# Designs tried in a protein design run: designed miniproteins, single chains. Part 90

Each design is a single chain, and the fold is of that chain. pLDDT is the mean over its residues in the fold that is shown.

## One batch from the design tools (miniprotein)

Design m3123
Fold by ESMFold2-Fast:
Structure m3123 (fold): chain A 87 residues (1-87)
Amino acid sequence: MDLGERIERLADDLKAAIRAGDFFSALALANGLALAVDEAIRAGDRETLRRAVVLLEELRRLAREAGFSVVAKILDETIRRAREALR
């Protein structure tokens, strides 16, 4: 699976978990998404990172609205690292 496709799939799964109120699945998926984004940073895949930031910002908003503060924090830290890698 392409890294960009993996990030999109993880993002879709995370959105579904947040909407379902499944905190433990959301936490696991957020960590998986953070690892995939860190892989894109190491690969220098700027196109994938630009797309990932947009997805992560939407997911962070949804996590905050759902009260999943730990998930929102993971997403916020991941966005910060991705943006730094993009300059």
Scores: mean pLDDT 89

Design m3124
Fold by ESMFold2-Fast:
Structure m3124 (fold): chain A 67 residues (1-67)
Amino acid sequence: MIKLVVRAPTREAAEAIAREAEALGAEVTGIYQHDGVYEIGVDAPSEEVARAIEEVARAHGGTAERV
């Protein structure tokens, strides 16, 4: 499993990213508001899914960081 923390600028973006991550087969561990941004914990089952989530985050104005 590849662990990701995704940062989103709005709650709407965070919820969209979480839905798309789950549709890709990832597990969303939580959505948290921290330092004025939304953080989404995501467990990706493969490198391919992790890359797809990184692209989804970018498309919604966010960033993804591997933990």
Scores: mean pLDDT 85

Design m3125
Fold by ESMFold2-Fast:
Structure m3125 (fold): chain A 62 residues (1-62)
Amino acid sequence: VSRSDISEAVKMLKAGASQFDIIRKLMERGVSFEQAVKIVNTATTLLIKKGYVTVAEVEEAL
């Protein structure tokens, strides 16, 4: 998992993109489904520390 992919996922989450939309875009770039899920989960965890997402959104991402 690259830092660039995580940064892009954080940017997309801040823009209001769904976790599914982010996973789909990462897969279009050649990222595997498992790696895309891991990237989204990492980005979501970073946003929680800043108070931007709910606990329910984290539970869905895990």
Scores: mean pLDDT 71

Design m3126
Fold by ESMFold2-Fast:
Structure m3126 (fold): chain A 70 residues (1-70)
Amino acid sequence: SSVESASEEVEILGHKAKVGAIVFTTGDKSVAKGEAVDLETGESVTLTLADASLEETIKAAKEALEKKLK
């Protein structure tokens, strides 16, 4: 079993945002949790993905927050 995490600061629609992900892997299976927060408004999104990488989860969280802010 392994646990990986990453976080980054990005700009989404001109807003500074923080995006993070954590991935739990056991054998060939994984569960990922992603979160993105708009640091100006406090709007946030969370999501859970099966068999996704850190990069995929961060991308999905960014896209989810962008959609929420539109």
Scores: mean pLDDT 84

Design m3127
Fold by ESMFold2-Fast:
Structure m3127 (fold): chain A 74 residues (1-74)
Amino acid sequence: MEAVKEKIKKIVDELLKIGQERKEDSDEKAEKLRAELIDLINESYPDPEEQQKLREELVKYAEELEEKIKKEKE
């Protein structure tokens, strides 16, 4: 399951970067990434309780990435 969590985190990273850049095609890319994220979670974490815990981990991870991106000040 570690490899799947890494893939999920990469998708979250890409979503946050897209949100920061706010380019014209960002919404389309974000929608595709969100769909991929949902598919990965459903395939790898069929237990709803495990999915809930994963969502909590992803929220914390996203907050860390957002802070890191903000630090760039670009």
Scores: mean pLDDT 73

Design m3128
Fold by ESMFold2-Fast:
Formats: structure tokens, C-alpha cells, sequence
Structure m3128 (fold): chain A 68 residues (1-68)
């Protein structure tokens, strides 16, 4: 988790640590529930509505990588 949050902040330094953490946690939870990648992106945007589609997708990609 901490490594993925750090990677998100390195890619998107305009995000706060709290936003990056919430996005990653929402991504992990959605993927663990068996949601599709597209549904996980939507879940991230609901949890952190200030994120762009690109930022939300990056969080989902990182969560998928760390769950593999």
C-alpha cells in the first residue's frame, strides 16, 4: 500500500497523500470484490471525486499490480 501511494504521488504530485491513499484503497477493495477494472475506476471516482479519469485509472492499475 505505502509504495503504491508513493508511486501515485510521484506520477501526480498535485494529489494530496490522503487523496492518493483513498484512491488506492478504493481500487484494492473494488478489485477484491471482483469488480471489473472499469467498475473499479468508477468506485475510485466516487471515493475521490476530484480525481481525473487518468488518475483514477492509474490507482486501479497500481492496485491490480500489487494484488497480482
Amino acid sequence: MEEAVKELLERYPDLTEEQARRAFEASVQALKLGLTEEQAVNAVKIAVPSLTDEQARAAVELAKKYLE
Scores: mean pLDDT 81

Design m3129
Fold by ESMFold2-Fast:
Structure m3129 (fold): chain A 71 residues (1-71)
Amino acid sequence: DEIKERLIKAAKEEDEERFKERVEKVKKLFEEAGKEVPELDIEAVAASGLGFEGAPLVRETGERIAEELAK
């Protein structure tokens, strides 16, 4: 959790508005996929730019999120 929290903090400090937009995109993709994911994990994915390293995601859902954020 400490690593996730640090990534989230860094992302907010770098560009808080862009971070919020990414969080909303990731949240919608998890909801569409029928995955119930904690808010911290959604924020960590948005902050990491979809690095699957230590990802809180099932691979298939993570790949779909990666494709969406690449747009």
Scores: mean pLDDT 65

Design m3130
Fold by ESMFold2-Fast:
Structure m3130 (fold): chain A 80 residues (1-80)
Amino acid sequence: DIPRLIDQLERLADQVSDPSSALRSIRIARRLYDNGNYYGAAQVLVGAADNVIQNSTDPSIRQQAQQIRDQAIQIRRQYS
């Protein structure tokens, strides 16, 4: 679900050298979710996951962020 993906991605973002953009997007996704905008929350999470992937050289972090991204895309499809 969206809150679980937000929490997982936030933990991954904390491990990258420049997390500021990803963390800002994660805060936006959480606000959108709280307001019942599930499509918007999922769409912002896709962007946040892309940012984590681009700012990490760790293949484990990149792989986990890609899995979160794929799940966010599936959720986005459910609400579009």
Scores: mean pLDDT 86

Design m3131
Fold by ESMFold2-Fast:
Structure m3131 (fold): chain A 83 residues (1-83)
Amino acid sequence: MELLEKAREAVEAKKYEEAEKYLLEALPAAVDLVAPEDLEEAIAALEAMIAAGRASPTPEDPELAKVGLAVAERMLALLRERL
């Protein structure tokens, strides 16, 4: 959780490169925290979020949106490996 907290702090400070590093580092531990019963729901929710993000116009913070989508796609791949 410390890495995720640091990522949020980095976003607030507009240090998007640091936020991306912390989020990517936290991904294996974060997917390990998803209960087996919740994997299918988590995958479906993440797929919907990625689709919505790609369909949306570029927001005022395009760097943050880019980091979010990249992290979400990697998390989706890791969650699918658990099924």
Scores: mean pLDDT 74

Design m3132
Fold by ESMFold2-Fast:
Structure m3132 (fold): chain A 59 residues (1-59)
Amino acid sequence: MSVASLIAGIAVRNMLTKSQEEIARIIARELVERGLLPESVLDEDIKSISDVEELLKKA
């Protein structure tokens, strides 16, 4: 599965009920659980999906 597809899917499902920050945190947690991001990113100030994408590129 494409990481971009995963991010888009989570964002679309939550965009009406959750803030951008909450959606970004959900995506970050999913990426950590899948081994795509280190657990330490969950302690960072994630404000948007763009922040998650930057963390993913850095990893």
Scores: mean pLDDT 74

Design m3133
Fold by ESMFold2-Fast:
Structure m3133 (fold): chain A 56 residues (1-56)
Amino acid sequence: NADLDRLAAVSEQVAAEFAPEIRRATAEGHRRGDVDGVLLPVNQRVVKAARERIAA
């Protein structure tokens, strides 16, 4: 299914584009002792960006 292939490719590309922010958030989460709490909003932004790119 072309739509599923596009979704997978876009999701991977968006995740790669957010890799520096994810790394920074992970480091901050370790510093604060709450990696999941810091990463959750970043992961939500990645998902939102992927959805917006697919919709375009």
Scores: mean pLDDT 75

Design m3134
Fold by ESMFold2-Fast:
Structure m3134 (fold): chain A 90 residues (1-90)
Amino acid sequence: GPMTPEQKDAAEKVIELMREGAERQEDPEVSAILTAMVEEMKKDLEEGRIGTVAVNARLASALLPEYKEQIEEQVKIMEDYLGESVTKRS
């Protein structure tokens, strides 16, 4: 189904956290990787590929220990709204 407003807000928040983390990063190679991921995630979000954004957010959380908890909270929001196919009534 189409991306929810909550998923979009969560994705935009992760993109901003990753951008901030990249700017504060001491390793220029890691900073460059995070910056490239941010640009790809922006494109994926524009295309409505929320699942791809969530995967990249998880990868980024491993590179940003100071932001890991905040990123994981937003990823959970993106995944919790993945639609009725995940919410099977037991």
Scores: mean pLDDT 77

Design m3135
Fold by ESMFold2-Fast:
Structure m3135 (fold): chain A 117 residues (1-117)
Amino acid sequence: MSEALKKLQEATIEFVKAFLKYINKEELIENIIESLKNYEWKEETAIYDLAILLYKLGEYSPDKEIKELLFKIHDLAANNAPLEEIIKELEKLKKLVKDEELKEAIEKLIEAIKEVS
């Protein structure tokens, strides 16, 4: 695994932990993280695979605005939109959440996405 891809995997794991804690679904963390650690990450599909994960996390979100942002990221990735558009939606998510741990996890995820491209 490349260093950039490893950073993306680590940032994704931290985002999942912070996000599920934020929406009071900590019981889902162990199973999702185990799945992510056993997943074969590939540079060619990494952003699309991340977007699918974000869509699934959106399904658990009780907040409609957060749900719609995560679904939009999936739509953008599925349509091969520029990474700048995906990053823009993640920056909107960062502004919307009030939890500092989740804000830091989103920022780390944005930086990891930039390194994979």
Scores: mean pLDDT 86

Design m3136
Fold by ESMFold2-Fast:
Structure m3136 (fold): chain A 80 residues (1-80)
Amino acid sequence: MEEKIRELQKKMEEIAKNGKTTKEEVLKELERVEALLRELGQSLDPRAYDVIENDPNLSKVYATLKGLGEVLELLLEERK
């Protein structure tokens, strides 16, 4: 998971630096963030939310993915 997050962070930095990055490319990375968030949900028991909140490692991973998704959504809006 951490390695996948690091790959997403690097790709986001590339997108931010490259003004020629297309809306389609930003959307693909946003879909990847959503897929990783779903993967976290599938790995948890029926108390998934409580587990994420009380596990510092899962909480940090969740917060990082959410933050990446928010930045990618902003980049997507700028390309309207």
Scores: mean pLDDT 68

Design m3137
Fold by ESMFold2-Fast:
Structure m3137 (fold): chain A 84 residues (1-84)
Amino acid sequence: MAKLEELLKRMDEEVAALTHLTEEERKRVETLKELLLKAARGELTREEVGEMLEEVYPLTRPLSEEEREALLDKFIAFAKELLE
């Protein structure tokens, strides 16, 4: 559990560093974090986590290519660690 909480804190810091995110994009990132927490608690299937990552990918498109890639790489890494 502590590892997951630390991972989410790191994601919060990365998202905060991207101050150009819209309010809608920030809300969707928060939704993803909630889904990851539910998955860790056994309330959400691994398949659902994967589907949510694909949904979040398009939602961050307004970001620059570099920032989008960095943020999405973080999300993918988070999901993989939870599935391990």
Scores: mean pLDDT 60

Design m3138
Fold by ESMFold2-Fast:
Structure m3138 (fold): chain A 62 residues (1-62)
Amino acid sequence: DVKGKKVTVKGAGGAKGSAKALEYARKGAKEITLIGKDKESLELTAKAAEKLGAKVKVVVTK
């Protein structure tokens, strides 16, 4: 159960990770931390999740 909670998604720039982040946003997660290597893919996922009402933090790993 993710409603109203802070969640973290690793590999969030990938297809499975981005889908999971968007699912958490739709389920009402309050804050989603996206971790991955591809900044552009993370930013696209972040914008989509923010439109669904989640606060998003992006962490780019080398």
Scores: mean pLDDT 80

Design m3139
Fold by ESMFold2-Fast:
Structure m3139 (fold): chain A 65 residues (1-65)
Amino acid sequence: TLTAKGPAVGPAALPVLEALGAKRGDEVTVTVDGNTLTVTAANGKTYTAKIDPAKAEEALKGLTE
């Protein structure tokens, strides 16, 4: 399991933020467990998507960097 917490400023952040009702730069918690990516906003809303586990670090950076 990989977990990162930080501002949603990465190039992949915008669609996820729209789904969460959040804005760019808001703090999010991103967790990858197996093939499941979960993004949790400060408002408690959660976005879930399936990803390649080998790309987990790239996905985390795409959301927060």
Scores: mean pLDDT 76

Design m3140
Fold by ESMFold2-Fast:
Order: structure tokens, then sequence, then C-alpha cells
Structure m3140 (fold): chain A 74 residues (1-74)
């Protein structure tokens, strides 16, 4: 699923790639389960914090911020 592609992008710590994957997912499936996507992003935020991986944490937080903006319009 597109959620799996998003998780892979988050694990690379590439903000630009992660945001592109999320935007593509939402564009291809406007009815996507935002709660499920938010949960998966939250897991990556926790992993970044636990492993003290600053790039992973920063990437996951940026993607989470974007998703919160999308939720305000849905």
Amino acid sequence: SGVDDLVEALETGDKDEALKVLKTLLDEDPEADLLQIETEIGVQVLKGAVFKNDQMLDTAEEVEKFLKQVRETR
C-alpha cells in the first residue's frame, strides 16, 4: 500500500521524498484513512526519538505537521 512506501521514505530521513510520497498517496486516494497514516507517522516519530536519530525524527515531525494541516480541511 501507499502507507508502506511512506514508511520506507520516513526511514531514509529524506524530508523531500517523504513529503512527495505522502502527497502522491493523498492525491491517488483522497479517501485514504488519515488516522491510520497518522498512527504510522507517530510510530516513526517514536522510533526517531528512541534511537536518537535526529534526521529520522525531524523528517517524521515535518510529515506529521503536513498531515495535521490536511486534516483541518477534511
Scores: mean pLDDT 76

Design m3141
Fold by ESMFold2-Fast:
Structure m3141 (fold): chain A 87 residues (1-87)
Amino acid sequence: MIEELAERMRAAESLEELQALEREAAELVRERVAAGEDPRLVILEALAALVPAAAEAAYRLGLISEEELEEARRYAERVRAELEALR
């Protein structure tokens, strides 16, 4: 589900589509937490996958700079490290 959403974000053709996918991601996270999953793990998993996907799409659409894209990738790496530490 999260990986499928990340691929849809990478394929987004507009800011409006990307924003709609962001809202869908927030709802998915909310549903998984409500279903009894660990909220910290769900949030970190979502951030690790969706932040770089959204940043790649935004860069492709001309909405962010290359520096902002690299910052998003560094953030995702830190989130992945945090997720691994919680295993």
Scores: mean pLDDT 86

Design m3142
Fold by ESMFold2-Fast:
Formats: sequence, structure tokens, C-alpha cells
Structure m3142 (fold): chain A 105 residues (1-105)
Amino acid sequence: MIEEISKVYKETRKKVVELMKKYNVPEDAIRQVELMLDYIHSTVVKMVKEGKSKEEIINKIDELEKQAIEFVEWLAKRYNIPEEKRKELVDIVKEGFEKIKEIVS
């Protein structure tokens, strides 16, 4: 479970960072996204280790997904990433969170 969550997290983080770098998002802004994703991963892993219920973990993932999407959309708009690629970026984040929820379920 934890290793599978970490694998999905690393793949999602890589895809998000690569797309942001392609559109010349400043390194400091990319680091903020990386720190947010690191925090989400650490929070989910901690809940799994502490034996929280599946329902509690999924509810927390849903909360964090909403926050992550809002932050990523805000950054993408701020740095003039084209609308089609902003949608792609959001879809990458959503797919990552969906896979983590499937692993927890």
C-alpha cells in the first residue's frame, strides 16, 4: 500500500513538474507545487501508518485534491499556461489522486 501510494505520487509529481517547466514557470513556483504534493503524500502515508479508517483517508484525500487543483489552476493562470494545457495539468493531478484512492480502497 505505502509503496504503491509513493509510486503514484512520484509519477504524478514528475508529470506536473515537467509540464510546468515546459511553460517556463519559475523554479520557486514549481518548488511550492512540489512542497504541496510532498505534504499531501506525507499526510496520506501518516494516516495509513496510524491505521486510520479507509473512509477517513479518502475524505482527507478529497479535501487535499480540491486544494491541490485550486492551487495548480491558480499558478497555471498566473504564468499564462494555455487553457488546453491547464486542463491537462488538472487531469494529471486528478488521475494521481484517483489512483491513490483506489489503492486505499
Scores: mean pLDDT 85

Design m3143
Fold by ESMFold2-Fast:
Structure m3143 (fold): chain A 64 residues (1-64)
Amino acid sequence: GYSAEEGLARVREALAAGDYDAAGLYLAGMHASGAVTSEGAQRAGRALRAGDGEGAIAELEAGM
């Protein structure tokens, strides 16, 4: 697993590229490594499915 900061940076990079599938994968990696709470990961995942990249980042930061 990566650190919370590295995981968040990878999510931001994927979202900047428009790659929501990669963003979801990095989010799952953050959750699996314990870098984000289960509630934070679920909220961020919902934001990604809604196309809300900034909302996903805010939920990840709140869950770290």
Scores: mean pLDDT 83

Design m3144
Fold by ESMFold2-Fast:
Structure m3144 (fold): chain A 82 residues (1-82)
Amino acid sequence: DMARKMAEVMRKLAKFLREIAEREKSSSVSQIFLELAKMLEDAAETMLNSGHDPQGSMDYVNEVLKKVGDTFLLLRKDLEEK
């Protein structure tokens, strides 16, 4: 139940990022959002398949979420430096 709910949230976030990418006119920026969406989709699938290695699967999901957050922070800092 919790794993399924988390996967649904991650998939909704991925869909949101794909929507942003479709509205973005810069192909390089659009590509960054598509990469983040793919990472969230992969994390959702990993969460659903965690039955054989739940700890390793959770560690992977946590690393993906951290990388997504770090990427957003880095993009924000780059934008503010301008």
Scores: mean pLDDT 71

Design m3145
Fold by ESMFold2-Fast:
Structure m3145 (fold): chain A 58 residues (1-58)
Amino acid sequence: SVDDVILKKNILQIAADSDLFVAEKAAEKNPELAKHNKERAAHLQKEIDKLQKEIKSL
């Protein structure tokens, strides 16, 4: 359902935002972790964008 797609998008957005927050906090002391979390956030954002297009097409 549309509601399930919206819920999934919102959950992924929270995960992406969390990854970016961790990346910012880790940047100086753990640059490898920061890079990993930024890359994961970028992948999550691509899925969020696809779900957003699905919501608009429904």
Scores: mean pLDDT 86

Design m3146
Fold by ESMFold2-Fast:
Structure m3146 (fold): chain A 78 residues (1-78)
Amino acid sequence: MPENVKKAIEYLKKALELATHPRVKEYLQKAIDYLKQGKLEEAKRYVENALVLAVIHKEPQEVIDLLKKALEYIDSVL
């Protein structure tokens, strides 16, 4: 697995631990699963949707920051 994909998974796992909304958690888990499968475009879509939901549901700012960081690592390998 590429190093940047591993970093994206680490940031998404931390976001999943801190997230409070069930729908945000569901999308983050799917993003992690797609990254592990090498399905980077699908993973990015789930992270982008998780970020939108995190903003709407007023998740902690740390969750939002972790999701943005994960997207940077995913974009670096697309």
Scores: mean pLDDT 88

Design m3147
Fold by ESMFold2-Fast:
Structure m3147 (fold): chain A 65 residues (1-65)
Amino acid sequence: MEEELREKAERVAREAEKMGFAKVEIRGDEVIIYLKEDTLRATSLALRAMALATDAGVSLRVIFE
């Protein structure tokens, strides 16, 4: 975990919010994305967000609500 990880996590979270995810949280070195029930195609967006998180060294978790 890097000290500047917070900034990277915040950027990933902001991008996820732009994608239309209803709620995004940051827990230490982990970004948590909450999916809407109607976002069946959110899988593709989630994969893209996961790729961004992986590249930034940030752990990302998806939770269905």
Scores: mean pLDDT 69

Design m3148
Fold by ESMFold2-Fast:
Structure m3148 (fold): chain A 64 residues (1-64)
Amino acid sequence: SALEKETNAGLAEISRSVALKIADKDPQESVELLLRTADWAESQGLLDVAERLRKLAEEIRKKA
């Protein structure tokens, strides 16, 4: 349903926010959180959200 998609997108955004907060101190843990969240988002049909999270994880890896 549309409500489930919005709720799941919100949960993904919370995980993204947490990952960004820890990225400077622990980039590896930040990347792992983003990739796990992306896999979950993909399983929920949020393909665009999953791709954005994977792209962010690659950017963090590149800077670490």
Scores: mean pLDDT 85

Design m3149
Fold by ESMFold2-Fast:
Structure m3149 (fold): chain A 72 residues (1-72)
Amino acid sequence: SLSGKARAYIAAGDNAYDAGRYDISRKYYELGRKYAEKSPEKDELLAEIDAIQARNDARRREEDRRRRLEEL
């Protein structure tokens, strides 16, 4: 199903992010969005991807902030 493909790409994006493969992670989330937009669960799946990416962005900003503080 399209929803199943979206969820599979979300999981692949999460795995890539945790492995530090940020460019690959972003591509997987983009594919997840593409399939989510064509699925009957579009709104729920897009909201889930948005929440995951917001969480990931917050994690990266905190890591960047810590590195900058270490330079001072």
Scores: mean pLDDT 83

Design m3150
Fold by ESMFold2-Fast:
Structure m3150 (fold): chain A 85 residues (1-85)
Amino acid sequence: SMDEIIEKLLKELEEKFKEAEKIINDPSVPREVQIEKVEEVVRFGELVVNMVRSSPAATDEQKKRVTEFVKEIKDRLRKLLKERE
């Protein structure tokens, strides 16, 4: 079902966020690598939004949920990256 696909994609996005958080919190990792990892997670989130938005099987509520979840992940990543400056 579309709900199962969305749940799987959002879980994968959350796992990618946790990996990025670990990298950002590691002071031995170069800043450029931390930024690259953030950009990778953001790109994946954007692909998830585009996939759900382009699906005729997705409801407007599902599209909104995915869009808001990705925005929250982006906001969390930006905050983490600033705290490590």
Scores: mean pLDDT 87

Design m3151
Fold by ESMFold2-Fast:
Structure m3151 (fold): chain A 77 residues (1-77)
Amino acid sequence: DEGEALRRQRRYDEAAAVYEREIAADPANAQAWHNLGLVLLRQGRLAEAAEAFRRAVELDPANEAARRSLASVERLF
């Protein structure tokens, strides 16, 4: 998707904006929350990344990738 392409290019502000628009259109989109968390983590925005990952886990508790991302960012605190 566009957000993933921007993230690979390290255009993190633009990637975050794409995922924020996806979340605004569908707040239950667990994948968009997880992707936003990955972008925020790359920007060093650890607390915001943890909140995004936590939202992804709340929306899809079976999402192992989101659970691992949350555990990883929590170890950085």
Scores: mean pLDDT 83

Design m3152
Fold by ESMFold2-Fast:
Structure m3152 (fold): chain A 71 residues (1-71)
Amino acid sequence: MSDEELKEAFERQLARWEEEAVARGADPARVRELAEKAREAFTAGIEAGKPEEGIEAALPYVRELLELAGR
């Protein structure tokens, strides 16, 4: 998978979790903050040539999003 394909897949998944979290009554501002932090961490890892580190750095924000989405 290319860096572009990885970014697109991650963005699609984040959008889904954001939608689910907001649909469940989560604070839209908090959801947006978590998604932004996850994107920032993931993108930094990809740009550094270390996608695994980007995933690890994004995990705390993704976990909070998943909790808000009821997962």
Scores: mean pLDDT 81

Design m3153
Fold by ESMFold2-Fast:
Structure m3153 (fold): chain A 56 residues (1-56)
Amino acid sequence: MYTEEEILALSDEEAKQALLDTYRNRDDLGSAVAAVATKLGRSRQEVIDYLLAQAK
């Protein structure tokens, strides 16, 4: 499980993996999406679309 601060401290690849792990474990997905969106300079919707594409 990752906090927003922990996700922001990760590399971009590690942050994407943390998002996928959060999704699979049904942890705090809202916070993880927000942190990854901020880190990558993307909208939350773009991060959600990416996540859904990876999850199929």
Scores: mean pLDDT 75

Design m3154
Fold by ESMFold2-Fast:
Structure m3154 (fold): chain A 75 residues (1-75)
Amino acid sequence: MAAEMAEKAREAARELEENREKVMEEYGLTEEELDEIVELALELARAFEAGDWEAALAAARRLHEAVLRAAAKAE
């Protein structure tokens, strides 16, 4: 399960990078905001791969906050 969750997180990060311009346009994200979200998704993936649930929870919280900040900043 942890390995599957890590794989999904990496796939999500890859899709965001692959569709960077489109995602930025559709969700009103800046390059910095998208980069932060991608980095946090990769950090979450690494935590799941390591089986480090404390690190995974910390990364998930930061990812949630980054998404909320991006949404609040988009005018």
Scores: mean pLDDT 77

Design m3155
Fold by ESMFold2-Fast:
Structure m3155 (fold): chain A 74 residues (1-74)
Amino acid sequence: LSVEEQAQQLVEALKDETNPEHVALVIRYAVSTQPREQRVPLLESILRLLERERPEDTELIARVRALLEEVRAE
């Protein structure tokens, strides 16, 4: 699976979950299981999909942005 396809599948699997903290934790876990070089591209793709498909979920978007900056700092 491409990084974009992985991001799409993960966002789709979480579409009915409304708790932003829980969704962010699942995303963190999924990203942590990927090779280091794929973590930033995967998070960037997830963030783009969330901004498009769930723009009203501002807390979730903020949590994923924070995770992306954390991973970039590694």
Scores: mean pLDDT 85

Design m3156
Fold by ESMFold2-Fast:
Structure m3156 (fold): chain A 93 residues (1-93)
Amino acid sequence: METPAPVSARSNAEAALLTIEAWTERRGAEEARAAALAGDARAAAREALRAGASIEEAAGLGAATAVAVDGSLSLEEAEAIAREIREELERER
């Protein structure tokens, strides 16, 4: 009789390990991406201030940079980033 599926118990275990590795990579990538995104947004805001932008303009440019780096950001998330940057810049001055 034929063997309709050549997938053995070993192949199933290998597929499970690949799934776990992909899940772990994704979680690590999400954390690294969030940290990089916050860093890029803050760097863009500070550069805008150095170029003569207001705190409001700098915060907006920081949020726009975050959206450019991560196109999946919602408007609410972008507004939250802008607010956090504005508060930080006000405290630094």
Scores: mean pLDDT 70

Design m3157
Fold by ESMFold2-Fast:
Structure m3157 (fold): chain A 81 residues (1-81)
Amino acid sequence: MEAEKERLEEAIELALKDLDELLKNAPEEKKEAIEKIREEFERVAEEARELLREGRIEEAGQLLLEAAAKVGEELAKILAE
């Protein structure tokens, strides 16, 4: 149980790091859109951390999976322009 919590926390940290790296290397005209995606993911990550604190590991994992899919879709749209 505790190991699963640590794994999901690590996943959150890696996702935020990847978004920070994208912001660092993004063209100026795309930075605002990527920053908005990062802020939304950070908000969802906070909800997931709350679920992890409550021991709701499965719900936290599902929330993060859905958030990751949405981030990927939004980034693909921005980067395709």
Scores: mean pLDDT 81

Design m3158
Fold by ESMFold2-Fast:
Structure m3158 (fold): chain A 77 residues (1-77)
Amino acid sequence: MEEVEREIERLREEAEKSTDPEVAKALEQAARISEFLAERGKDEEATRLAQEVLEYGKRGDVEGAREAIRRGMEEAT
């Protein structure tokens, strides 16, 4: 849980630093989905999603971030 919380905090910090509103929105959405996965005991999936979207966010790859989020939502269902 503490590791997942740390990765989610990194997503939110990167969203605040982002100059692209679409990138910031994707990072915030990923943080919420990662929290949801962690609440359901899917800590590995939550951490993986957070790390993957953070990497896309740093590159400004909005489409990559959105695709990672879509996969995360499928794991939550």
Scores: mean pLDDT 80

Design m3159
Fold by ESMFold2-Fast:
Structure m3159 (fold): chain A 70 residues (1-70)
Amino acid sequence: GAAGEAAAEKGGDYAVRGVSLAGQGRADEGLRYAELGREYGRKAEELGNIKGAKGALQGADTAEAAARSV
């Protein structure tokens, strides 16, 4: 449904922002946005968007790894 799609999109957007912040040396903010991406990925899964949730959660993992590499 639309809510699950919106949650997955928002999770993905947060993950991309997390990667960008990590690339700027802003590790704490990168981790924060990785966590937001993960939260919205889980919300998408709760709303039945399993495919969107997987994408958002993978993005969050990438953002967390990038932030931890700073």
Scores: mean pLDDT 87

